# Designs tried in a protein design run: designed miniproteins, single chains, continued (2). Part 43

Each design is a single chain, and the fold is of that chain. pLDDT is the mean over its residues in the fold that is shown.

## One batch from the design tools (miniprotein)

Design m5468
Fold by ESMFold2-Fast:
Structure m5468 (fold): chain A 70 residues (1-70)
Amino acid sequence: SKLEELKKKIEEIIELAEKDLEKAMEKRDELNDEVSELTDLSSEEKKELAKAWEEFLKKYQEVVEKKQKA
């Protein structure tokens, strides 16, 4: 499903954040633009995507903290 594809892309962005934070942020913006143009996502699907993005934000904060200590 489209939702599963989007969740997989978010997981890939989370993994990328550890290796290349700048590239991960670029990919996040691209995916957010894609999602904003989708008209077939239900409110429940949007809720699931929001939960996946919360995991990304948690990872982002961890990576930023590590970079600041370097």
Scores: mean pLDDT 77

Design m5469
Fold by ESMFold2-Fast:
Structure m5469 (fold): chain A 98 residues (1-98)
Amino acid sequence: TEEAERLLAEARRLLEEAAKSEDAEEAKRLMERAAELILEAARLAPDAETAVEILQEGALALLRASEKMESKEAQRHALNLAFRLLAEAVDIWLEAEK
C-alpha cells in the first residue's frame, strides 16, 4: 500500500539521521522510531509473506545503519531492535494459514 511505502520511506530517513548522529541517545531514539514505523508498515501488509519481507528488510537497514556508528551502545541497540523485528517476522510466519 502507499501508506506502508510512506512509512518505510520515513523509517529509512530516520535511520540515515541515526547513522549520522554523534549522540548515542539521539541515535537510539531515531532507531526506535524507525522500528515502530517498520512494524506499522508490516501490520498494513496484505499477506504474511509481505509483512515478513518488510521486517527482514527493516532489520537489515538497522544493521547497515549501525555500521556507520562509532558508539558501541548505539550499535548494540540497533542489534537488539533488528532481533525484535526478526522475532516478530517468525511469529507472523508461524501463524500464517497453511
Scores: mean pLDDT 86

Design m5470
Fold by ESMFold2-Fast:
Structure m5470 (fold): chain A 82 residues (1-82)
Amino acid sequence: MSEEETLATVEAILATLPPVQQVQFLLMFLSNPEGARKKPSKEFVARLVELLEGRLAELPEDHPLRAPAEATRARAKEKYGI
């Protein structure tokens, strides 16, 4: 499966989920991008980060998932140089 096909599958799944579950799903991929793809590209990880940022913007600022999502996003950005 190509990175584009993987991203299309992720976006299709996200479209079926409530906002909280969308964030949880994206955190699963961003906590271990190498589990989703062998040697994921910087572009692939950056696009997952952008999806997470968009979904987080739809959650209340006081939502309990914001802190773990920010930590996971920061680790992904640092590891992949985003």
Scores: mean pLDDT 77

Design m5471
Fold by ESMFold2-Fast:
Structure m5471 (fold): chain A 93 residues (1-93)
Amino acid sequence: MLEEFLEELKRRMRELFDEAVEEANKLLEKAGVTDEEKKREFMIAAMISRAGLAVRRDHGEDYMAQLTESMTPEQQQELVKALTEEAEKLLEE
């Protein structure tokens, strides 16, 4: 189940990559953010957030709530780490 969820989030990140990056860049430009590290962090967060919202839209709020409630803090950290690594790979392409 957790592995299936991670695979779906990674797939969504790839599908939504262009939209997430374009939206993030627009927001960073409007905010006047010039720090390269902060830009990268924001893009990664935007990609992860957009993938999560897509899963919530397709599976519903209850599905996301149940998954979040069933995960330990350690499992949540591992999920975020795996998604961050996927986002970094996509940004290098």
Scores: mean pLDDT 79

Design m5472
Fold by ESMFold2-Fast:
Structure m5472 (fold): chain A 69 residues (1-69)
Amino acid sequence: SLEEILEELEREGVRYVVETGDTDPEKILEYLAEKYGLSEEVKKEAIEIYKETGKLGEAVRYMAEELLK
């Protein structure tokens, strides 16, 4: 489900922050895109969503929706 994928992405984002000490939202999104095999276009769109909204959760939701396609 979307909720299960979203929870997994949120958990992996937290893990990245804990392991690296890097809290940069763009770096978190880059990490998630690479880990889950998302395209460069999906990664760029997620980063743009974060820049437009200021909300990391909206960008992560977009990535979760793309993983369901």
Scores: mean pLDDT 88

Design m5473
Fold by ESMFold2-Fast:
Structure m5473 (fold): chain A 63 residues (1-63)
Amino acid sequence: SKELEQRAVSLYTAAEINKVGYDFSLSLSKKTGSQELLDHAKLSKKSYEESLKLEKEAREKLA
């Protein structure tokens, strides 16, 4: 359905945004030793993985 196509696109976009946040926070945490940045990277990674999982499920329903 068109709704599933739009949902898949939105979820992929959310995954890309969270991946950028993960890469940035992880890079800074390695340079500074900041636990706060490491924790933020962990949360962004979880959001990235969940968005990708939901995107795959939406695409499977389209197939």
Scores: mean pLDDT 84

Design m5474
Fold by ESMFold2-Fast:
Structure m5474 (fold): chain A 87 residues (1-87)
Amino acid sequence: SSADIEEIRRLAEEFIRLAREDVERAREVGKKLMELLSKHVSEEELTKVDAAMAMAIVSAEEGDEAALERAIAQFRRLVERVLEKLE
């Protein structure tokens, strides 16, 4: 639905912002995004998004800015690909 597409975009941008600012809240937003994505994507694509989010969280906790930005870029590409297919 159009509402789910808008919510996916909102949760993805919230996750990106919070991965840089508040990793605990990023985990919570990430769980909500994964639940919503599970209605729209294959298990393979869901696993790829989950892996990119996990790498962002780990990189943020370790203070590895370069790894965090790479993980965010991969996460953004995966979410954009999903949204293109749903639109």
Scores: mean pLDDT 89

Design m5475
Fold by ESMFold2-Fast:
Structure m5475 (fold): chain A 60 residues (1-60)
Amino acid sequence: MTKEELLKMSDEELARYAGEVLAPEHPESAARVIYNLLKEGKISKESLADAVLAAQAARA
């Protein structure tokens, strides 16, 4: 998945995907926390996309 594709996702879709990548043992719980952080403006959509891409690169 590219950064452009991640940034085109809704906040809900990006939070769900990030939960799966960043916390595979508890993806639904992580997605909920991430979504709330996005909604509250505590993290940006761009910084979250960068974190997801970095985690995927580390696994490759």
Scores: mean pLDDT 82

Design m5476
Fold by ESMFold2-Fast:
Structure m5476 (fold): chain A 89 residues (1-89)
Amino acid sequence: MEEVTREAQEKARRAVELLFAGREEEALRLEEEMIERIRRLLESGELSEEQAREIVAAAQIAAAEVVAELDPSLRAEAEAAIAALRAAL
């Protein structure tokens, strides 16, 4: 689980960086790769639905942190999203 969580967080951060660079197709590819990996791990029983939810939340928090760093106009919204995600866990 720890390795999958780290990979999801790294891919989420990279996807946001690519979106801000105008490289939307590459960002979508990273998202699709991570979604497919989580789906396969759920199907194999290596991840529970709860563990998958925690991994997705961690990835969303990582993405929001990068948004807050790259776009000051979205910082308050990103920080609110991070707080909401942490409160839901």
Scores: mean pLDDT 81

Design m5477
Fold by ESMFold2-Fast:
Structure m5477 (fold): chain A 77 residues (1-77)
Amino acid sequence: ALELARRAVRTARLALELHDKGAPKEIVQEAVDYAERLLKQAEEELKKMTNPEVKAEAQRLIDEARRLVDEVRARLA
């Protein structure tokens, strides 16, 4: 969960960077779709975790990645 959440944040940030550099919408959308897949996997793994400290950190990263994905989607609209 934690590593998947970290990868989702990095991928969402990459999508924003690609958009800001004028990459084609198709390439930006692919990065957003990948970040969404990582988020879904991180959320599923989070449900299996028993350590509350690691759960809290993973949730924090998931929330950050969702904010970034929402920002990219708003810019693509």
Scores: mean pLDDT 82

Design m5478
Fold by ESMFold2-Fast:
Structure m5478 (fold): chain A 88 residues (1-88)
Amino acid sequence: MAKEYIKKALEHVEKAKEAVRNGDYDAALQHLDEAIEYLKKALELEPSPYVRDALAHVLAAKQAVRNGDRETALEHLDRAIEALKKAL
């Protein structure tokens, strides 16, 4: 059951990464907020260190996007994607 929320979070993190690449920071923030909601739901169903790590990186990516720091945002998004794939 938690895997479906992890898959939804991964889809939104990947969409946020593409939005950051395209310079669409408003779209990136919307996808990051959706990813955060799905990650929180996944953690409520099943505590996972990988999901917790992914949430930390998504929150850091959101802050980097708000600061206009594209490079830092992409690094954190890649780390979140890696963590979510390990959680699946």
Scores: mean pLDDT 88

Design m5479
Fold by ESMFold2-Fast:
Structure m5479 (fold): chain A 90 residues (1-90)
Amino acid sequence: MEEEILERLREETRRLEEELKELESTLSEEEKEEAEKIAEEMKPLVEEQVEAVRERFKDSPLAEEITEEAERLGEALAKVMAVKKVIAKK
């Protein structure tokens, strides 16, 4: 059910945003800037995934909401991955 998909997307986004806050608290300002640049480089990949979600749910009455939550999830995931890459270099 599409409402269940929305709930799962929101739960995953919340989890990733909480993880991001904890990880960012361990970074210096310079490391945060490096992570931001890595996350920006991942934007085209996030946009590609969001377009795939939009196509999958295009006939759904919740298509717009699902797409917005998928975009938020993708951005949160990209930021977490970027921070983890910076930490792995140290």
Scores: mean pLDDT 81

Design m5480
Fold by ESMFold2-Fast:
Structure m5480 (fold): chain A 68 residues (1-68)
Amino acid sequence: DKVAEQIEMELAHRHSEELAAASPEERLALAKRVAPEIAETRYGVPAERVVVSVEERDGRARLVIRLA
């Protein structure tokens, strides 16, 4: 989903310092707080449609954003 990818990119760009300093649990909490806000304010997507998860790929834990 292109909108979900853009929300993920904006989260990573705007909160790069916080994400770099945060634990995996803190990163997930930050993403769950901020991603719905970006979706609503920037893309007009209701917060309840935003799903934030962690997926492990190639030995790295990555935040993934999807729209329900």
Scores: mean pLDDT 76

Design m5481
Fold by ESMFold2-Fast:
Structure m5481 (fold): chain A 79 residues (1-79)
Amino acid sequence: GPPTFRGVIAEASPEGIFVAGPSPFRVGDRVRILLMRPGRAPLVLEGVVSSVSPEGFSIRLLEPAPELRVGDQVLVSPA
């Protein structure tokens, strides 16, 4: 199936996130982000992979998400 990544937000801003771990995605890939929220329904966000490194990958969000926090668990899949 299409590559899916489960990881943790290492850096967060309303405009984007950095996710720690090996990226299955390339720069320019459109992705869907499922933000896991304890006791609440997951938040669905969309973005574009803006950078990839051995340490992780950055995603630029299509719409600002001020709810994002360092330490949040995310599931990232192709959009």
Scores: mean pLDDT 84

Design m5482
Fold by ESMFold2-Fast:
Structure m5482 (fold): chain A 118 residues (1-118)
Amino acid sequence: TELHEAARNGDVEKVRELIETKSPEEFAREVLARDEYGVTPLHLAAYNGHAEVVRLILEALEEHGLDPRPALTARTDSGFTPYELALRPGNEEVRRILEEWAERFGIPKGAFRPVFLP
């Protein structure tokens, strides 16, 4: 989807355009859309360290009265959450954003990040 491409590339302007031009329901469907590997746009933004795209997606869901917990806890076909894909050097800001949002919505640590890995 267009949101997958924008999230992979860190295209903040394209993410803003999609938020403004799509209905809340259409945008939510794209946020939770899984590609052939079970990867969502939030997984791609987190893996590639695109902190602003991560913020925009989560804020747009909240502004539309939608629950961000499904996006934060979504697992790829290999079993990885967005936070787990952000366990790479240089992705500290993305991990911090994801933890802040998980805390705001009462998500237990084991549901969005590994409790065994530091």
Scores: mean pLDDT 80

Design m5483
Fold by ESMFold2-Fast:
Structure m5483 (fold): chain A 74 residues (1-74)
Amino acid sequence: PAEGVRRHADEIGLGEELLREVLERLGLPYDPSLAGLTPTQIAEALGRPELAPRMAETAGDLVRRLVDEARRAA
């Protein structure tokens, strides 16, 4: 379920492409120095730890979208 995907996203570093999409969806400016950080680490770096669950959820939703699109294309 979606919760499992969010957990996984919070445990891995966000690559530049995924980071850009997550920050854009949250209305935050892109910062390349945050690449490779987990959602929790990014939220802490921004001084807003309360954003961590929203970042993890957004990253999880994006990963799920990519998986669903790949399945549909197959």
Scores: mean pLDDT 71

Design m5484
Fold by ESMFold2-Fast:
Structure m5484 (fold): chain A 100 residues (1-100)
Amino acid sequence: SARRREEEERRRKKELEERIRADEIVSMFRMRAWVIIQALKRGVISKEEAIELLEEARRKAEEEIERLLKEGKLSEEMAEETLRELRRIEEEAKKEIEEL
């Protein structure tokens, strides 16, 4: 029936919009981590400052995820997946910072 088709299309659109929001948060955090590492390579900041800035950026990303969850714009499963990806990026960035 047309009604069932419209409900399935609305669900798929919602899931896609949630994925786009999650990917935007991950991409912004990845870009911020890259900028922090570039500043460290240029000698603009110390390793300690780089770690502090990275942790602050991760905290802000987690706050945005929590806000989207509260607004019903992100599912719990998508939020958990996004938080795992943020932790992975943070661990990779910290290793690069320590190796510099």
Scores: mean pLDDT 88

Design m5485
Fold by ESMFold2-Fast:
Structure m5485 (fold): chain A 79 residues (1-79)
Amino acid sequence: MAATPEDARALAREIREGRITPEQAAKVLELSAKEHEARGDEKAADYLRRMAEIFREYAQGKPFDEVERRLVEAAREAA
């Protein structure tokens, strides 16, 4: 899983367009985080876990624009 602001926005757009659910995105991100952690890439693992949490908040009815901004910010901080 990539850790860029653009990738975070692309994933948020996929959810908005109904191609993937926020809960499904969170599960994928958690699996990717575990894989990166197993490889010793703790920075990528932390970033992916943060994104998963943001997607869960979206699933709970947070406004999309707020979620998108938080995803982009998390990606930038991980870079």
Scores: mean pLDDT 71

Design m5486
Fold by ESMFold2-Fast:
Parts: structure tokens; sequence; C-alpha cells
Structure m5486 (fold): chain A 111 residues (1-111)
């Protein structure tokens, strides 16, 4: 089961489609904050805690950090953006994007 399928299971179909719409807006060059992604997709505190565990994030991580890592993953896997392009769109360093992608790909391969 892919990391995307696991994210969908936690979010549910409706919240996942809302989140994916926000990621698509970013891929098309729109400015969307991680906070707006959280609010517009309906990520609750409970959902965020499950996503933190899935993504290997510390319990102290914000909902915005969860949205960042999910957005990076989907921009890379669904929209085919380079690490540099993702960094430019999200205001994150290319090195940080590369490290997050590598971590998430490792989690996917490790089941």
Amino acid sequence: MSLEEKIKEILGEERFERFLEEVRRIAEGEKVSFREMVERSGISDEIAEELKKLLGLPSSSSKETVARDMAIYLLHTRFGLSHREIGERLGVSETTVREIVAHLEYLEASS
C-alpha cells in the first residue's frame, strides 16, 4: 500500500480530495500557506496526530509541518515537480525538500 493510500485512509476521501486541490493550486503557481491547507482540508487535531505517526514526525510538530510534508510528497509524486521547483513554490530549501522526499520514500518502501 502506497504512502498516498495510507494518507487517504487517515484523512478519508473527502478531506484527501480537498487537500489535493490545495496542492494542485500550489503546482499551478498559486500562493497557499500550510495553515490554509490545514483549515481548507479540515485536518483536526486527532487526524494530525495520526498523520504525524505515519510521516515519522515528532509529536511536537505543528499541523502546518504535517501539511508541508504531505504537500512536498504529493507535488513530487502526483505533479512531478523537481526538488528545486517544490522548494521555490513552498519557500523551503531544496536540501530540506530532498531530505523530506528521501525520508517519505524510505517509509513507503519499509511499509
Scores: mean pLDDT 87

Design m5487
Fold by ESMFold2-Fast:
Structure m5487 (fold): chain A 80 residues (1-80)
Amino acid sequence: SAAQEELEKEFQIKVTELGQKLSDALKNGDWATAEALLKQLEDEAERFIKESTDPKAISLAQNIVDSARLRLARWRRETA
């Protein structure tokens, strides 16, 4: 549907922007900013999942969140 396509475009833009900011925060060793950005990514993904009607899109959003969480957990462990 047109609503689903618009939702997917909006989510893709947000994921790209947040992903770039998260990468920058991690490169700078800014854990507090990285944690806040991960939470924002999780919140955006939760909204997308709740509003989405496409099971494949929902799975992709969940994988994006899981990948970001794993990346942060590994970075935190290596930095501690």
Scores: mean pLDDT 81

Design m5488
Fold by ESMFold2-Fast:
Structure m5488 (fold): chain A 79 residues (1-79)
Amino acid sequence: MEPSERAREVEELIKEKRGSSREEVVEAVEKFDPELAPKVESALRLVETASDAQVDDAIANSSEEDQALLRGARYWRAA
């Protein structure tokens, strides 16, 4: 599976876990793709600490893979 395709599946998994703790989201991603789990944890931590404008800038300036993970993380925290 292409990295960007797998990242989009992880984006949807993160979105499904809206309302769950960061630890629960990371555990779910680790079961699906352990290589993306550290990147997901970083994205979740970023959306917890950064402003909406900083997250939008990060999404605009990231790879397609990182954009997918950041969009998922932003949605997870938007509730």
Scores: mean pLDDT 81

Design m5489
Fold by ESMFold2-Fast:
Structure m5489 (fold): chain A 66 residues (1-66)
Amino acid sequence: TELQSTVAKYASKAVDAAEKGDKDEAQKYIQQLGDELRKLGASQSTVDGAVKAIQTIVDIAMQKAK
């Protein structure tokens, strides 16, 4: 599925950046996730849900890097 592969791709990149402590890179990938999902015709609720879920995982990864 195109939506699933897009979420997995940008989620992986965002989490990898967060684990390295790079907040700016992680945030860039979260923004790109939202943009790419919109281009694929995802509903606003789907985009919001995916972005929120990945942001939460990124925030947890950043906290564990302490």
Scores: mean pLDDT 82

Design m5490
Fold by ESMFold2-Fast:
Structure m5490 (fold): chain A 65 residues (1-65)
Amino acid sequence: SVEEKAKELAEEIRKETKGNKAALLAAAHELRVAAQAKEQGLYVGPKFASYSAEELRLAAELLEK
């Protein structure tokens, strides 16, 4: 599901950043930019190609909390 995929992505980023707040906020911003670009049909690169805009936005929200 969208929720499960977003949670797994957020958890992976949290583990990689080891809870560094600045790194988590930067990652959340990157995910929000990618989500907006996808919604507008703009190029987002291969890193986020397998994710929907909704999944990226939800993951960003989880990282900002």
Scores: mean pLDDT 81

Design m5491
Fold by ESMFold2-Fast:
Structure m5491 (fold): chain A 92 residues (1-92)
Amino acid sequence: LKEKVKKLIEELIKLTLKLLDTVPKEKVPELIGRTLDLIGILIELDKGLITPKEAAERAVEIAKELLKLSKDPKLKEEIEKVIEELEKLLKE
């Protein structure tokens, strides 16, 4: 479970890097902030400071904010798929 949550958060981080090329310049600081939040969750999860469930819940919140920043339909689809997988893990 922890490994699956880590992999999904890593996927979100990769998607934030792709978003850097597509977002307006004025939204770049917000995107950087969300990317740093995801990195923070990974570190806290790895150090056992939060549970996999808490990490997944926080990652879903951030992913929903990333959807608001994206105008690329393909990137939106990829983010939505990660949200669905995280929400599925939260129901276990």
Scores: mean pLDDT 82

Design m5492
Fold by ESMFold2-Fast:
Structure m5492 (fold): chain A 70 residues (1-70)
Amino acid sequence: LRRRVASTEVLPDGRLALTGHDGKVTILTPYSESELGEGVKMVLFRDENGNLAAVAVDDGELSVLYVAPL
């Protein structure tokens, strides 16, 4: 499910920083990376409690980030 964020930043260690409109920064940790074939790559991110928080899908033409309701 798509959530509205002010900005996103990929950190050098692969973690994702999401900044909300209130200036709050949430750090998500990648825990699974899969190649789905045909150049499609999927990365799963978890929150501090180990719950799935975001899914990034990249097919070389489009990158889509799905953020779970928090």
Scores: mean pLDDT 66

Design m5493
Fold by ESMFold2-Fast:
Structure m5493 (fold): chain A 113 residues (1-113)
Amino acid sequence: LDAIREAFRKAIDKSIIKKEQRDALLTAVDNFVQAIRDGDREAARKAAEDLAKAIVSLKNPQFLINFELELRRLAPEAYRLLASIKVSTSGTKDPLAYLTEKLTAFADALLAR
């Protein structure tokens, strides 16, 4: 989980993001990681939804690319887990629904380990 948190931090640092968006995103990341540590499935899913909203609000497609690159480097097992998740929603038609589905499934998979 610390490696996942660090991957998000590195992605934030590498992306051009306004301070207010950066602070909100860091809070969402910390809530997500903490809910997974606590083993609270409902809190983890809510935190995943809030994280998806924070990411979509950035209007910065480079952020997710940077995150996946850092995740692959720092937490290759977590990257493989995230990459294995099949999403039924089209990311081009509904980016929020796509990220919500993907991040909630990622939370469920992390809790199952």
Scores: mean pLDDT 77

Design m5494
Fold by ESMFold2-Fast:
Structure m5494 (fold): chain A 88 residues (1-88)
Amino acid sequence: GYKIDENTIASDLARDIKIQGYKGSQSKVVKVAEYVLNKFGKEGVEKFAMALLIEAARQGKITDDTIIEAVGLVGGAAAAKEAEKLLG
C-alpha cells in the first residue's frame, strides 16, 4: 500500500500550499505542518489538508488566516493559536 513518508509530508504539504497561491514563508508552513503531524498524527495532517482546501474555497485565497482556520478545524482554538504563533 501507499506509505506516507512522515519526514517529507510537511515539506510536501507546504509546497502544495505554495502551488495553490500562498505567498508567505514556506519554512513557517513546514513548522505548522510538523506541529499538526506531531500532535494529531498522519490523520491530523490529512484533516488539515482537507480543512485548508475548504477554508481556501470559502476565502477565495490561501493566507496565514486560511492556514490558522484550517488548523483550528483539526485541533480547536489551542491549535489555531499555536499555528498563529508559528506563522508570526
Scores: mean pLDDT 79

Design m5495
Fold by ESMFold2-Fast:
Structure m5495 (fold): chain A 73 residues (1-73)
Amino acid sequence: GIASVRVDVLAEGASEVELELTYADGSVRRTTLTLPVGERVTGLVSVPAADFAAARAVEVGGAVVLSVEVRFH
């Protein structure tokens, strides 16, 4: 199974958000997600569902995070 993490952000130009993924063992990974230029943009990342516990987004470069959604497949 796969967990898909979707991040929606509001940005005027090239936007960037740090995605913090928490795994089932309590370990944490941080990844910088570069998002397409635009007023509202969406980034998507997929991780193994068995290893996934939580996700959150940290605003960088003036981006405003609107939502973080996790879907399991």
Scores: mean pLDDT 71

Design m5496
Fold by ESMFold2-Fast:
Structure m5496 (fold): chain A 66 residues (1-66)
Amino acid sequence: TITVPAGSTVELIKDGKVVERWIMTEGTYTFIAQEDGTLVVRGSDGTVLYETEVKKGDKIVFKVVS
């Protein structure tokens, strides 16, 4: 689990390009990488907020604001 301030971002990078960008509200998030290659992001209440498929060579970048 990760706790982040408001305005922190998550970017999904495929083949060197940003394909998705999500701006996070202040809170605690759980990031779960499933064996089928699906990344699931849950909020503190357990609600699924984001799902995407991650393939070999993809990157997920967290930018946390101070």
Scores: mean pLDDT 72

Design m5497
Fold by ESMFold2-Fast:
Structure m5497 (fold): chain A 55 residues (1-55)
Amino acid sequence: GVEAVVNTSDPREAFALIMQAFNVPQAEQDRLMALFDKDPDAAAAELSRRFGQQA
């Protein structure tokens, strides 16, 4: 879905929780978090592509 859900006070915290839920390796988490700080949309898209894979 494309709906935005505001349930956390910190978007970085939400992104970290999503990476943890996907069992993202620590090295990949560091890279994705750096991307998130620069462009959260790009980071979310990469996470989805790598671990969610578009149907």
Scores: mean pLDDT 70

Design m5498
Fold by ESMFold2-Fast:
Structure m5498 (fold): chain A 95 residues (1-95)
Amino acid sequence: MVEEKLKELEEKIKEADAKMAELKDDPEKGKAFKRKATAELLRMVAELLLEPEVQKSLNLSKEEAEKLAKALLKVAEGYENDKPQEGIAEAQAIL
């Protein structure tokens, strides 16, 4: 359900912020965690965009929402693989 997915997203953002604060003195671990956390959050947002209630709230057609979700998943893949520019370029090709 949408409310459950939104709460999970809020929880993940809070967890990511707390973990980044812990890793502030370790730049390499901080960068690695930030990439992984960003990819996870983008995937969660993409899943929300596929929910009909979210599409209605944002005044998006199903086709527009599916394109945005696919673009976000490409950006997430880029961050996961430490190639964010490639992910962004693939996302732009979808949009």
Scores: mean pLDDT 82

Design m5499
Fold by ESMFold2-Fast:
Structure m5499 (fold): chain A 103 residues (1-103)
Amino acid sequence: LKRASEAAQLAREAVKHGEQARYLAKKNPEESEETIRYLDRGISKAKAAYFQSLNLDTVAAIESLKGAIKAYEEARKLSKDEAVKEYLDKAIAYLEQAKEILE
């Protein structure tokens, strides 16, 4: 229970940072639609990991965390905005910590 709760909170922080990155990316006309799609995918997977962690579905939560990390890493590579990259670096760190707790 304690591990699952801690992982859920970390996934929630990754959602918040991902949403801030998405907000900034949408305001930048130089950002590609592909960057926004990877941000949307990462946020969606991080939200799934949050719910699955609370539901004690550890296997599904780990898979969702891995998917969210990969999506945020792709968004970071494509992004033209350093502030977007900084928010994604924090989001990825939170997701990696959550995954380590559940593994």
Scores: mean pLDDT 89

Design m5500
Fold by ESMFold2-Fast:
Structure m5500 (fold): chain A 61 residues (1-61)
Amino acid sequence: GRAEAEAALARLRAGLAQAQAMDAPESLVKGLVEEGQRALAAAERAYAAGDYEAARTHAVG
């Protein structure tokens, strides 16, 4: 539901913030940040559309 989508979005945002705070020029870190940003964008679009199940799914994986 909505609460689960909000929790998943909060977790993704926290994880992405931690990854971006890492001063590591490794290609793996860049790839993880890019993947996280795409997942966040998809989850935020689904949430804005009222599709909380899709928002949760995108935010989790």
Scores: mean pLDDT 78

Design m5501
Fold by ESMFold2-Fast:
Structure m5501 (fold): chain A 67 residues (1-67)
Amino acid sequence: MDKEVQDLKDTALQSAKQAKAAGHTDAADKANELVKQGEKAAQQGNYDEATKLYNQAIEVALAALQP
């Protein structure tokens, strides 16, 4: 579980980085904020909430990259 949550966090951070590189700074900032919220949830042992927040970060970043 912890490794899967960490892998989602890494994916979310990578997606945010791609959005920023593509010029979508607002989407990247929102995705990074969701990652920070997910990290706080994970630190509290709330891995379900962390997983949801990391997935939301990925969706925000990827939506900005859609044509």
Scores: mean pLDDT 82

Design m5502
Fold by ESMFold2-Fast:
Structure m5502 (fold): chain A 73 residues (1-73)
Amino acid sequence: MAEELKKKGLEYEKQGKHKQSAIYFADAAIVAAEEGDLELAREYANLAMKSATKETVPIAVAARLIVVGAELE
């Protein structure tokens, strides 16, 4: 569920684990987009990008954010 993935992202952000936080927020954005909630997907994608700027993020996560961006356009 997108909400549960976002909750995990917030837990990792609180622990200072920005890379893990970005991954969970990106996954939450993908799930929200798949559920048809494009506004929520946009919010989660923005959270993922914000966390990603604090740590190096895997190419796979960046690719997922690009896919969400394409769906939101």
Scores: mean pLDDT 72

